# Ledger of designs, part 26: designed miniproteins, single chains, continued (5)

Each design is a single chain, and the fold is of that chain. pLDDT is the mean over its residues in the fold that is shown.

## One batch from the design tools (miniprotein)

Design m16874
Fold by ESMFold2-Fast:
Structure m16874 (fold): chain A 75 residues (1-75)
Amino acid sequence: MFQERARRILEATIKTLKQMAEKAKELGHDELVDEINRTIERIKEALQKELTPEEVRQLLDEASRVMVKARKALK
């Protein structure tokens, strides 16, 4: 089912973002930690409701942008 697959993908995304936030915090990138945590909270809010394909796409696009930014900063 779409809902079950989407939830698994978003939960995996939260797990990856949490790991990146921990690394960012260790390196003193406080603004990046805040940005990652805001993205996590948006995903968590969406997981409390029935997911639409458009919403999942938007959340994954936002998460991808944050992950790219984090990868560049954590070098």
Scores: mean pLDDT 83

Design m16875
Fold by ESMFold2-Fast:
Structure m16875 (fold): chain A 81 residues (1-81)
Amino acid sequence: TEEGGKLVKEAQELLKKAVDALLSGDYDKARKLAQEAIRKAQEAIKILTPLAEKGDEEAKKLLQEAQIILAQALNLLDDID
């Protein structure tokens, strides 16, 4: 799950940057960063889902984290629109 774990970390970092941009009033930057976080989280979900279904406990944990990041990034986009 090294690739899935890297994508989850990247998505989390992008989400943090999106929140920072939103708080500074840079809505265009916040939107772009949130969209990047969504893409990374979706890619992590695609990679991790078959591993989690096979019973990989690390993949199950990372899949849950990716799903939370995806939901938070989507909510951030709703907040700026």
Scores: mean pLDDT 87

Design m16876
Fold by ESMFold2-Fast:
Structure m16876 (fold): chain A 94 residues (1-94)
Amino acid sequence: SMIEKLRALGEEVIAVVRERLEAGASLRDILFAAADVAAERAATLSPEEQSLLWRLLGVVAATLAAMDAAGERDPEKIAAAIKAALDALLAELE
């Protein structure tokens, strides 16, 4: 159930990231929006689940920064990269 909660939260974060990328938002604004979603959801989580949510947000931020550094601007490719990174994180937590 914890992994399922984190997967659902990851999908919510990816959806917000995709929306902001399609709107032409800056990396800063995308990261801020992702952090806001995580902070709101953290209020409904246990301390252990909150710790894992912040780790998940860290993976999202690192993937976004890496894609930006590589010059990738396609929202679908960026969303797919974030999903792959989150799927890898969740597999390690299982």
Scores: mean pLDDT 84

Design m16877
Fold by ESMFold2-Fast:
Structure m16877 (fold): chain A 67 residues (1-67)
Amino acid sequence: ASRAELERLAAEYGRLVGKPAAEALRSLEDVMRTYGVAPAELVRALREGLARGDPGRALLQVATRAA
């Protein structure tokens, strides 16, 4: 997945959870680093979670599977 796609999704996620886009992006990058989640896998999970209105659960499931 492209950096631009990750930044776009981070902005949408940030808006939903009441955080600035830059802070949301940093949180997503921390999840990838901490749990060893590939960028493409994180982008897929976040896209699906945002479409269903539940990005937090989608991120938790992806992190749990990676751990």
Scores: mean pLDDT 77

Design m16878
Fold by ESMFold2-Fast:
Structure m16878 (fold): chain A 95 residues (1-95)
Amino acid sequence: NKKLKRIEEALEAIERLKEALRAGDLEKAVEEEDRFMELLAPLAQEDKELFDKLQSVIAEAKQNYDPSVPESEWLIEMLDRIEKILEEKKKELEK
């Protein structure tokens, strides 16, 4: 399943991005963000409903941004929510 493979690759990119953010490796975080965005672009065409759900999470995270929280912590929390949505979609596609 092409969608399943794309979601698996996106989940791997999120994991690497979260690791880079936790390590404070800004150069690697930028690389993994670019990779994630490249993987996300085909999902917009392949599954508009999934893409809209992901965009909704990003919009909600931006609305609830608290400047007293470290930016890396805020980003990781947002990525955790995105990861959960992708994991649920992966389970649906594996049936």
Scores: mean pLDDT 79

Design m16879
Fold by ESMFold2-Fast:
Structure m16879 (fold): chain A 78 residues (1-78)
Amino acid sequence: MVELLEKAKEAVEAGDTKAFLEYVTEAARLLAQHRDDPLVQQALEAIGEAVEAVSAGDREKAVEHLERAKELVEQFEK
């Protein structure tokens, strides 16, 4: 899951909205299987905020939200 979020970040930095959506959709699909975990819920919220930021054209905020989601997923996987 961390690798998908890192690829999503690279897609945002490259301006590839299609690749970004594909990577965050797959990450969210995998995380949704564990939605009872509070870290997973927070990671899904951060992914949603990244999608909203990309839609608004705010690449800096999108990257910040993806980095937060990645940190939360790393904590969940430990």
Scores: mean pLDDT 85

Design m16880
Fold by ESMFold2-Fast:
Structure m16880 (fold): chain A 92 residues (1-92)
Amino acid sequence: ELEEEIKKRLEEIRREVEEGFREAVAAGQNREVLEALLERLEEALRELKELEELVEKEVPEEVKEELLKEIRELRELVELVRLAVEAALAKL
């Protein structure tokens, strides 16, 4: 089902971002690790935009609002992590 596929992809994006963040914390301000995390975050933002467009076009109205809210909340988290990573890189 399309809804379940979208939810699985949202879980995958969240997991990849969480793993990248843990790696960055463990590496202790390592520039290469932080730059790799930035690339993952940019990819996550592109994918969230694609999922948002898919939901708007293909998902039934009743489920649409819930999925769009989940996408928006995850995007806000990814953008916050990106700001933190950019701030950390500026201190190196």
Scores: mean pLDDT 83

Design m16881
Fold by ESMFold2-Fast:
Structure m16881 (fold): chain A 64 residues (1-64)
Amino acid sequence: MQRTYASLDVSELTEAQIEAIKQGLSKQLGVPPEPLPSREALVKEVQKLIHQLSDQQQAAQDAA
């Protein structure tokens, strides 16, 4: 569960949960999932996708 004043800490999740989040975010952003060599790379990619989704949502709200 995400804390009220803190971002999602993906490093605390299992590899399977991180992969599931990556799949969902990639689908929402319309970008293909990239093969990653390690769990650390997977965590980094998911954090990047979360940031991109947040930026996209903010831009959409600002455009309205």
Scores: mean pLDDT 67

Design m16882
Fold by ESMFold2-Fast:
Structure m16882 (fold): chain A 86 residues (1-86)
Amino acid sequence: ADLIVARAQALVDFLEEVLPTTALHPDLKPLLVQGLLRLADFVEPLDPELAARLRALAERIPTLPDGSLEETLALLERADAILQSD
């Protein structure tokens, strides 16, 4: 439980830092929103404040500039690496 919360916290910290200057491919925005909301539901019983931050990020995703597929996939690979870290 502690490990998944730590990884989710690291992901939130990363996304809160990079998303204000990031453009995302419009077709991938819904998938990222779904992923963040599912993670929020998973961590809510353990850390409701962290879950609220994940939901706030999901609400911001549709408002971000449209970007390339390649740049968006690179961001998703970095996010996946954070969630798989020790």
Scores: mean pLDDT 83

Design m16883
Fold by ESMFold2-Fast:
Structure m16883 (fold): chain A 101 residues (1-101)
Amino acid sequence: NEEAEELIKKAEEKIKKAEEALKKGDIEEAIKYIREAGKLIGEAADLIISVERGVGIELRVIGDILDAELLAKTDEEKAKKTLEEAIKWMKEEIEELKKAL
C-alpha cells in the first residue's frame, strides 16, 4: 500500500505544521493544516480500512474545525485546546492506520 503510506507521510507533515501554527497562536493557520491533514488521513483510511472509516474521520475533522472557529470568536484558549485535542486523535488514527499497512 505505497499510495496509503505516502498519504500518511503527507498527513504527518501537515500535523507538524498545525502544531507549529498553534505554538505561534495562529489559529487560522492551524485550522488550515488540520483540514488538509484530515483529508489525507480520511483518504488513507478509505484505502486501508473502508470508505466508512474515511468518511467518519473527515466528518469528525469538520466538526472539530467548526467548534474551534465558533470558540475562537469568544474563547481563544478553548479554540486552541479543541485543535490540540483534534491533533491528538488524528495522530492516534495515523498510528492505527500504520498498524493496518
Scores: mean pLDDT 88

Design m16884
Fold by ESMFold2-Fast:
Structure m16884 (fold): chain A 103 residues (1-103)
Amino acid sequence: MKTPEELARDRRAAEEVRQRIEKIDKMPYEELHKELIKRGYPKEVVEKLTKEQLRAALLMDLAFEAASAGHDRALRIVQEKLRENPEAARKAAELYVPNGPPK
């Protein structure tokens, strides 16, 4: 069982993830492209993805960040968001399967 401090950090991480998801939902195609290139994705890969698949790729990055930090609530929120578009999530996952996240 987590300590009160760990639970408080997990709740803050969950709120931060909700805000980041809202930002990603509002991002235009050009901004999604720039963000993924900034995160280390090759330009040729990014150009092949739809807007929804680009969002799913950023959400996958958030899921890996939350999982690595042990933020269970934040991870759950990102997983719920990914389930809203399972086809885009599957395509984004294909980018990660052999090598994990690009960073």
Scores: mean pLDDT 77

Design m16885
Fold by ESMFold2-Fast:
Structure m16885 (fold): chain A 82 residues (1-82)
Amino acid sequence: MDAALAAFAAEVEALIAYLKEIEKDPTPEKLAELNKRIQALSQRAQALGAEITDPDARQQLLALSGRVQEAVKEFLEKNKDL
């Protein structure tokens, strides 16, 4: 469980880094890849949520999911014309 949460946290950081990469050089191909990565993270968060029974681990998962949602929301609001 701890290893799975650590892997998920690393994927969250990678997505946030990718958002910064897109801001420097936005292309339709990068935006399509971003959508694919967001979907993959959402599916992984749902799978982890079903497997995690510990309340503290569930709070960590929710915090990581919220961080991704906020980062994506800020990116889309800033880049609404893309």
Scores: mean pLDDT 80

Design m16886
Fold by ESMFold2-Fast:
Structure m16886 (fold): chain A 84 residues (1-84)
Amino acid sequence: AEKEITEQLLKLLRESASSDSEIMKALEENGIEKGLELLVEQLREAGYSEEEINLYLDSLFELLKPNLTPESLKLLEEIVEKLK
């Protein structure tokens, strides 16, 4: 579950040319929850509002949804909601 989410998110980040090496390293070394926590922190530091961050997380979830198993999707949903 977590490994599948991590691999799909890393792929998405690489393809979007928004790949921060620190976020990618955090995802690989500390897992999906810590990687997403760091991503949210960086968005706040970049000046994004809480509403914009929540919309970003929802968009990320929808982008990953077609590529995840039901088990991985449920875990990602729980992590995304926890970060809001």
Scores: mean pLDDT 76

Design m16887
Fold by ESMFold2-Fast:
Structure m16887 (fold): chain A 56 residues (1-56)
Amino acid sequence: MKTIRELMDEFGISQAELARWLGVSPTTVSRSIRADEAGIITPKSQRIRDFLLSLE
């Protein structure tokens, strides 16, 4: 399964753009990416993943 970072790279979406679209801070996106890469599921990382997958 692709990580949030891999999905962002595939769609060409920056952390700043993703933060703006989700209405969160860029720091929140960065934390969620790190958690996702570590295999930790948080409510924020789940929302980000669901959003990116909706772009397919």
Scores: mean pLDDT 78

Design m16888
Fold by ESMFold2-Fast:
Structure m16888 (fold): chain A 99 residues (1-99)
Amino acid sequence: TAEIEATIARVEAEVAKMKEALKTYLPEGKTREEVIEEAERQALLLIAATLARTPELDDPELREAARYYRKAEENAETDEELALEYAEKAVEAVRKALA
C-alpha cells in the first residue's frame, strides 16, 4: 500500500540522516557501527509495526513481519524474552521483503 511504501521511504531517509549525524556526534561507550545497527533495527521494527496495523497485505513476507510484530506485542508484558524473539523475527521478515 502507499502508506507502507511512504513509511519505508521515510525510515530509509531517517537512517541516512542518522548516519550523517554520527559523523559529528557519537555517544560515548558506543561505536559508530553499533549506533547505526541499532538505528537500522529500530527503523525496520517501525516498518513492522506499520505493517501490523495494515489490514490487507498481498506480500507473504510483509504479512509474516506483521504477524511476528503482533506476537511481540502480545507477549511484551508477560514474557519479555519471547517478545524480543518475535520482534527480531519481524525485523528479519522486513529485511527479506526489502531485499
Scores: mean pLDDT 74

Design m16889
Fold by ESMFold2-Fast:
Structure m16889 (fold): chain A 68 residues (1-68)
Amino acid sequence: MTIQDMIDHAKLKVKKIIDLGNQSYLIQFENNTWGFASLVGKPRFQVLGKFSSENAAKQAALQELEKD
């Protein structure tokens, strides 16, 4: 699975994608929820939910990178 396949499977409309480096991405959807996608280790996509700021969403995504 590619990152794009994971996003498409979730059936969410992407508003923007933020490159976190190391094949990891923070994704904002048009409903203002955030997702995390990574090709590091096991390819994965996870809906993170709603956050008060972009920085809060980035912190949540970075914590997901530490769960490997």
Scores: mean pLDDT 72

Design m16890
Fold by ESMFold2-Fast:
Structure m16890 (fold): chain A 60 residues (1-60)
Amino acid sequence: SFTMDDVKAQLGGVLGRADLFARLTVVGDNSIQVTTTDPRTQALVDQFAAQQGVDVYYTS
């Protein structure tokens, strides 16, 4: 079964394939914190989160 560590790894892969980088931290059972102010990174993260049913919190 998928863990939040698996979700984090998949998101990291998605960002890496787009040549984007952000610090990712699991902060809850269904929540990931993303350190970025780049709107392109946020758009890709939002798309991924919607597909996976995961909550995202942005920090700078």
Scores: mean pLDDT 85

Design m16891
Fold by ESMFold2-Fast:
Structure m16891 (fold): chain A 73 residues (1-73)
Amino acid sequence: MKDPSYDEFLAEMERLSQKAIEAAKKSKEEMEKYGNEPLKLLEKYRRSFLPEVYEALKAKLTAAKEEAKAIYE
């Protein structure tokens, strides 16, 4: 697979995070559908990170997802 540069990865992660935020504003169903997209991107490129960086990003994205869920329930 072609691995993106770190900057390209960050740009894609930001785009997916914005998409997830907009989805959370629209409906609970859209939030559930798109809320995992940033985490899926991080998992796809996991081997490109130091373990500590990966775990920190995963924890941050997981916390944001749980906070978004709390808006609806």
Scores: mean pLDDT 71

Design m16892
Fold by ESMFold2-Fast:
Structure m16892 (fold): chain A 81 residues (1-81)
Amino acid sequence: LLEEMKELAEEIARLLKEEIPERAALIDQYLARMRAAKTPEEVALWTLALLGTFESQLSPENRARARELFERLVELAREAL
C-alpha cells in the first residue's frame, strides 16, 4: 500500500520533470520528503504539495494525468484507514 502510493507520486514527479526539467532540483526536494514519509497521510500531503506547486505549469493533458494519478493515490490512502 505505502509503496504503491509512493510509486504513483514518483510517476507524477516524472511527468513534471519531463515537462519542466528546469524545476527538477525543487521537484526532487518534494520527492525526498515524500520518500521519507512513513504514513499514507504524509505521502499524500507531500504529493499534494508537489502537484499544487507545479500543476499550473503542465500542459492540459499532463495536468489531467497527474490529477488522475493523485486521485488514485488519495483513494489508496483512504483505504489504509
Scores: mean pLDDT 83

Design m16893
Fold by ESMFold2-Fast:
Structure m16893 (fold): chain A 70 residues (1-70)
Amino acid sequence: MSQQQLDQITQQLVQQVLDMRQQGASPEEIDQALDDRFQQLLAQGVPQSDVDAIRQRVSDALRAQDAAQS
């Protein structure tokens, strides 16, 4: 997967989480949605290393968002 594709997927997932948080989704619902998406990427043949990179980037972006609101 290219750097541009990793960035695109990361942005899509971050936006999805922020939208879910705005709708009042629980942390458990958000974690489930993210896990389902990561499992789907693995099933589509995306390397584990790329999925791990996306997971880390999403986590970092959400931590930055939470720090700004806390």
Scores: mean pLDDT 81

Design m16894
Fold by ESMFold2-Fast:
Structure m16894 (fold): chain A 97 residues (1-97)
Amino acid sequence: SSSAQQKAQQNRDQMNSIISQSQDQADSYVALAKQKKDTEGIDAASVVLAEGYGLLQQYGQQALSIASQDPSNLPITQSQVEQVLSWFDDKGREVLS
């Protein structure tokens, strides 16, 4: 019986859940920003994107905190966090153009 193996699996499941929630929030905030640009203008869309980015950074820090308990997972989680933030920044620029 490996309580250590169970803990490692729980940490991986929790980290994956946080990254998945982060991706869902990224999609939602991009969609909301597009709607706000169309209805209220670019300044309103910019506020929504800034709020979304802040939330995604919070999710990223939570995932990295869990990953830091196992050094083998840290580079993978860092890459996933950077990919979500980069995608959101890219889509945000498209909304504001």
Scores: mean pLDDT 86

Design m16895
Fold by ESMFold2-Fast:
Structure m16895 (fold): chain A 136 residues (1-136)
Amino acid sequence: MAALDAALSGISRRYRVALIDDNEARLDRYAAIVRRALGDHLDAILRILTRDKIAGLKQAEQQGADLIIVEVNSREELEEIGKYLKTSKIPVIAIANFDFLPEDAAKYNFFAILPASASDETLERAIRRAALDLEA
């Protein structure tokens, strides 16, 4: 909705967003959500089709991502990514295909963790929050 862009009004920064998933259709969905969330504040979308999430995170960082959205399929994968994120300054939003706990985001250094069932509007809101937090 056009009114939701008001929070980004007056910000001149453009964001580079990396999407990491092993499913092309989900990458296309997340790309559409990112375009709606950021609009004119979007510089680039980096689509990284991989099952190796740590390799994907390293690639996103090397390509200058300001924000990362990553699909997570297990608690073990969340913990491995969390260890990598201890050394990263880039905000990461996880889309979880498993049952996670509210404390997991802070515990594993994610900006946010959302269930795979989350609405497009919920992910758009998380993306806008992460972008605004980068400006604080």
Scores: mean pLDDT 85

Design m16896
Fold by ESMFold2-Fast:
Structure m16896 (fold): chain A 90 residues (1-90)
Amino acid sequence: SKKIEEVENKIVELLKQALEAATDPATREEISRALALFGGFRGSDDKEENYELFLEELERALAAATDPETRRLIEEAKRLAEELKELYES
């Protein structure tokens, strides 16, 4: 649906912005991994398992991030991921 596509696009945009904001290699690696896992979540038939993997990686990225802007972007992506899971289930 259009709503699902809009939320998917917002998550990708937020994570790309977080990647641009992040200056340290460790945080950049975690965000890059989160983007790859998001592709799996979006494209797979097993939404629940891939959602859990994606959410876990967002938490790792958030734990690595030290700057407020990168943390804010990851936290917003996490909030939208929760919204997206609900949309996939409806």
Scores: mean pLDDT 84

Design m16897
Fold by ESMFold2-Fast:
Structure m16897 (fold): chain A 80 residues (1-80)
Amino acid sequence: SEREKLIELVDSYDLNEKAKEELIKVLRDPNASLEEIALAVLKLLISNNLSFSVEQQQQLLNAKSVGEILEVLSSILESN
């Protein structure tokens, strides 16, 4: 699933463990909304002092699928 791909992406990077665990918990919750996932991703980015643009933040918050969130997060992680 796209949620599992997002977990695999996050697990492949050396990121803050508590922020990673929070995001993975949200991704494993089948009732979690796209907004909750996007907010958990933003918390992960902020906790790791990762650079992202206002446009990338808007793309995350306005994402219509987990795949769109994965694409934006992948771009941010590759750029840092």
Scores: mean pLDDT 85

Design m16898
Fold by ESMFold2-Fast:
Structure m16898 (fold): chain A 93 residues (1-93)
Amino acid sequence: RRFPTEEERKKATELLNEGLLENARRKALTPEGLELAKSFKDVEEAVERAEKSNDISVHVAAIYVAVDAGDEEAVKKILEIRNKKIDEGNNTV
């Protein structure tokens, strides 16, 4: 099997982020992810934790908190943080 091209990698990242957002909208978290999301005081803390962490579980929990709060701006910001970390190779997918 050939290695994916840069274009294929970008598409995979987009699909992964879309899947995370869809799972958050459906409130489909693991028990551990739900506990993590409940530990966040508000959307502002969720965004801050996403910026400080390279852990996918933290990013997923942060997206869930923003979606549950109806804060579309925070959802976009968290996805942008995640995309930047993936591009920099700093995200544990």
Scores: mean pLDDT 70

Design m16899
Fold by ESMFold2-Fast:
Structure m16899 (fold): chain A 90 residues (1-90)
Amino acid sequence: SREELLEKVRQAVDEVLAKNGGKATVREIAEAILKAVGLPVTDFAVDALAYTIASTLGVPPDAEVTKEDITDEALERMADVVEALRASGL
């Protein structure tokens, strides 16, 4: 369900930030989400998710972000990309 997906995305973001001392690159967050939801970690999928996160947060795609930077809107957009990737088989 959408709610279960959002919870997995939120947990993956929290875990990667905790492991990296409270900060992570947008790309590291994208990789962590893909692993958590069981999607292949391809350059295409990482780029699609990372650029969506970066655009939503108003940061460069290579930026480091902290927990305070991650909005509920960003989590929703991350979930949207995961659903799109699942639907496309990518």
Scores: mean pLDDT 83

Design m16900
Fold by ESMFold2-Fast:
Structure m16900 (fold): chain A 62 residues (1-62)
Amino acid sequence: AETTGTEAVAVKDYTATSETEITVKKGERLEILDVLDDERALVRLLATGRRGVVPLKYLEVV
């Protein structure tokens, strides 16, 4: 796909609280696929290819 997401890193551990969310660990590399609102983003984990929603405050763009 030609849609390049924005690369980001998890700055803190986050545990999914719903089926739409994904658990991330501090230092984990991800790609932001879509910013859903001012608090959440749809991301893909680079290591596993898993996708889900993570709060933006747990992510830092690299």
Scores: mean pLDDT 79

Design m16901
Fold by ESMFold2-Fast:
Structure m16901 (fold): chain A 82 residues (1-82)
Amino acid sequence: GKPRISAERVRELIAPLPGVPDAPPPHEEEVLRLSWTTEPGARERTLRLFREMLERAGFSPEEIERLLEGLRLALEDVERRF
């Protein structure tokens, strides 16, 4: 099937997160599998890193929860369509 998220979009989702490796990215398909379907912890780790980024930026707990819920719903929809 056609992916909903491009490699560039995946980079945008993880690039602002603290601790993102400076190494060349892995194969796009492997990243998508690990994040969405293959590895149960990968999606939760992504959400936790995003939360950490927002806390570092000084967002309030209320704003963080709202933004994370929006991202989680988007990830759930993408995963359902894969």
Scores: mean pLDDT 61

Design m16902
Fold by ESMFold2-Fast:
Structure m16902 (fold): chain A 73 residues (1-73)
Amino acid sequence: MTIEEQADAFLAANPDLLAEALRLDEEAGKAPPDERRALFRAALQRILDAMLANSDKISPEAIAAAQAAVAKA
């Protein structure tokens, strides 16, 4: 299973998290560039926190990739 497939499956199983991420993405699209980056990073961090809370169902490789994505944002 690819990291993207695993992330999609996790988000599908957690619709509240998906709704929160989409809301932050919409807010980022409307925000000035300086605030947009912060909102995008907050969305990624929220997803990472949820993945860590469900680490028994998520591979260590997927968690590492999510951590790298947050660090780059």
Scores: mean pLDDT 70

Design m16903
Fold by ESMFold2-Fast:
Structure m16903 (fold): chain A 75 residues (1-75)
Amino acid sequence: VFEDEDVEQTIADIDATLEEALKSEDPNERVAKLVAAQILYAVASEKLTPEQDAALRQRIAEASKEVDEKIEKLK
């Protein structure tokens, strides 16, 4: 149903959203952007190659760790 262009655009959107999460100084904004990236990934996951899926999962996991570390300092 969706073309290859949709997958490439979604990957770009996920990467951009993860970068915004990591650059945000507001903990609430970091979490919101991380969650948005995870939702985009979930929608795209069925259309990803195994290599694209593995790479995105790694990037999301790394971003999640950085967000979690900053949240722990605020609680």
Scores: mean pLDDT 75

Design m16904
Fold by ESMFold2-Fast:
Structure m16904 (fold): chain A 63 residues (1-63)
Amino acid sequence: MLKKVEEYTEEDLIEAAEKLLKSVSSWPNAREVTIQMLMKEFKLDKETAERAVEEAEKRLAEE
């Protein structure tokens, strides 16, 4: 398959990370699972996915 790259904003990635973290909050490795799901879904590198998850965790901590 040809790799079709879609551009996502940093905000879109953080919102996706928030939704994923909320959906997998009961899983023992929720953070790591969320990073892997972001990498697969949005074709991100690990560093970008980890940063989106970090910002999402900060937002969730303020709620």
Scores: mean pLDDT 73

Design m16905
Fold by ESMFold2-Fast:
Structure m16905 (fold): chain A 74 residues (1-74)
Amino acid sequence: SVYSPAQRAQIEALIAEFYAALLAAMAAAGLDPSGLVLEDGVLTLTAPLSPEAQALLEEQMTALVAAVTAVLAA
């Protein structure tokens, strides 16, 4: 495996937290999250994101990348 089972579980949890945080942030901003689908760690866009939705996605992606990097460094 590319990752240990513990690292895999931590990364999967971080991806789930990222998706939940993104959906919550979009809902709080009054943005439609229905175009965003997360399945098996793959984020699918069914429609182009608005600039506002794109900014929220970039913010949450930055946090996810930092968290995943910390798991891989441990």
Scores: mean pLDDT 77

Design m16906
Fold by ESMFold2-Fast:
Parts: C-alpha cells; structure tokens; sequence
Structure m16906 (fold): chain A 68 residues (1-68)
C-alpha cells in the first residue's frame, strides 16, 4: 500500500469513527465506549497527519479493541 493509499484509508476510518462518536454521544452510550472510540479516532487522525505510521497506529488500535 502506498503512502497516498494509507492516508486515504486513514481519512475514511477517521470519518467513520467521528460519525460513530457523535452517534454514541447522542444515544448516551457508556462512558468507556465513548472513551474507546475517542482514542481510536485520535490514532486515525495521527495516521492522516503521518501516513508512514499507519501500520504502527493500526496495531495500537487493534490492541485497544482487544483490551475493551
């Protein structure tokens, strides 16, 4: 995957989690679920800024999901 493709994928995932976060807040989801999605969103936003870190950040996101 090229850096351009990694950036585009990170942008798509960031947009998805931003919408999911808005939905969870509107529905009054548990605070830990909101905090998990906020952390995932922050990591994808970092991947948009630094697409060379995409693989490392994706591993961190998967670890967060596994710990939840």
Amino acid sequence: MSLEERKAEAERKAAFYERLLAHLRREGAPQRDIELVERILELYREAVANPEKYDELEEEIEALKKAA
Scores: mean pLDDT 85

Design m16907
Fold by ESMFold2-Fast:
Parts: sequence; structure tokens; C-alpha cells
Structure m16907 (fold): chain A 59 residues (1-59)
Amino acid sequence: GAAEGQRLIEEGRRLKEEGMKMLKEDPSQVPRAIGIVLRGIGLQIEGALKMGLPLSEVI
């Protein structure tokens, strides 16, 4: 539903922010930071799919 889709998009944005912050603060965490960012993108894609939004709106 729309509410669940919006929750996933917001959670995905948080994960992307956290992953990018980790990457900037500690370069030794690059593999982990990339994994977190990719997970965030995945959640935004899932949220967009549930809401019928174009991916360009959430990524």
C-alpha cells in the first residue's frame, strides 16, 4: 500500500545517508558503506514499486 511504500522510501533515504556518511568518515569501511547504500536504493525501488511511482522520483 501507499503508506508502506512511503515508509520504505524514507527508510531507504536514511540508509543511503548513513552509508555515504560512513564512506566519508572511514574509507576502510568502503565495502560496508557501499552495501548499506545499495540496500537503501533497493528499499527505495521497492517503495516506488508499491506506490506506482517512477524510480526517478525516489532515487
Scores: mean pLDDT 79

Design m16908
Fold by ESMFold2-Fast:
Structure m16908 (fold): chain A 80 residues (1-80)
Amino acid sequence: ADRAAHERYVARLVAEMRAAGFPPAWIAQAVARLEAEPEAAAEAERLGIPMRRGESVEELRRRAEEFRRHLEEIEKALAA
């Protein structure tokens, strides 16, 4: 079911972000975005990124690249 898949992905992402040491406020924002659209949330799960409401799959893929780099920068900043 869409909602169950959403919940599963969100819980997994939250656990991974907590393990990586991301701040709670940042995690909350990511969760809010992921819960916006079921179709985009499913694609975001495949890509491992948060999504914006109404984003297309192609837009998600481009943002996945940016988000991935952004996460790496945050991870480095938190580790420093």
Scores: mean pLDDT 65

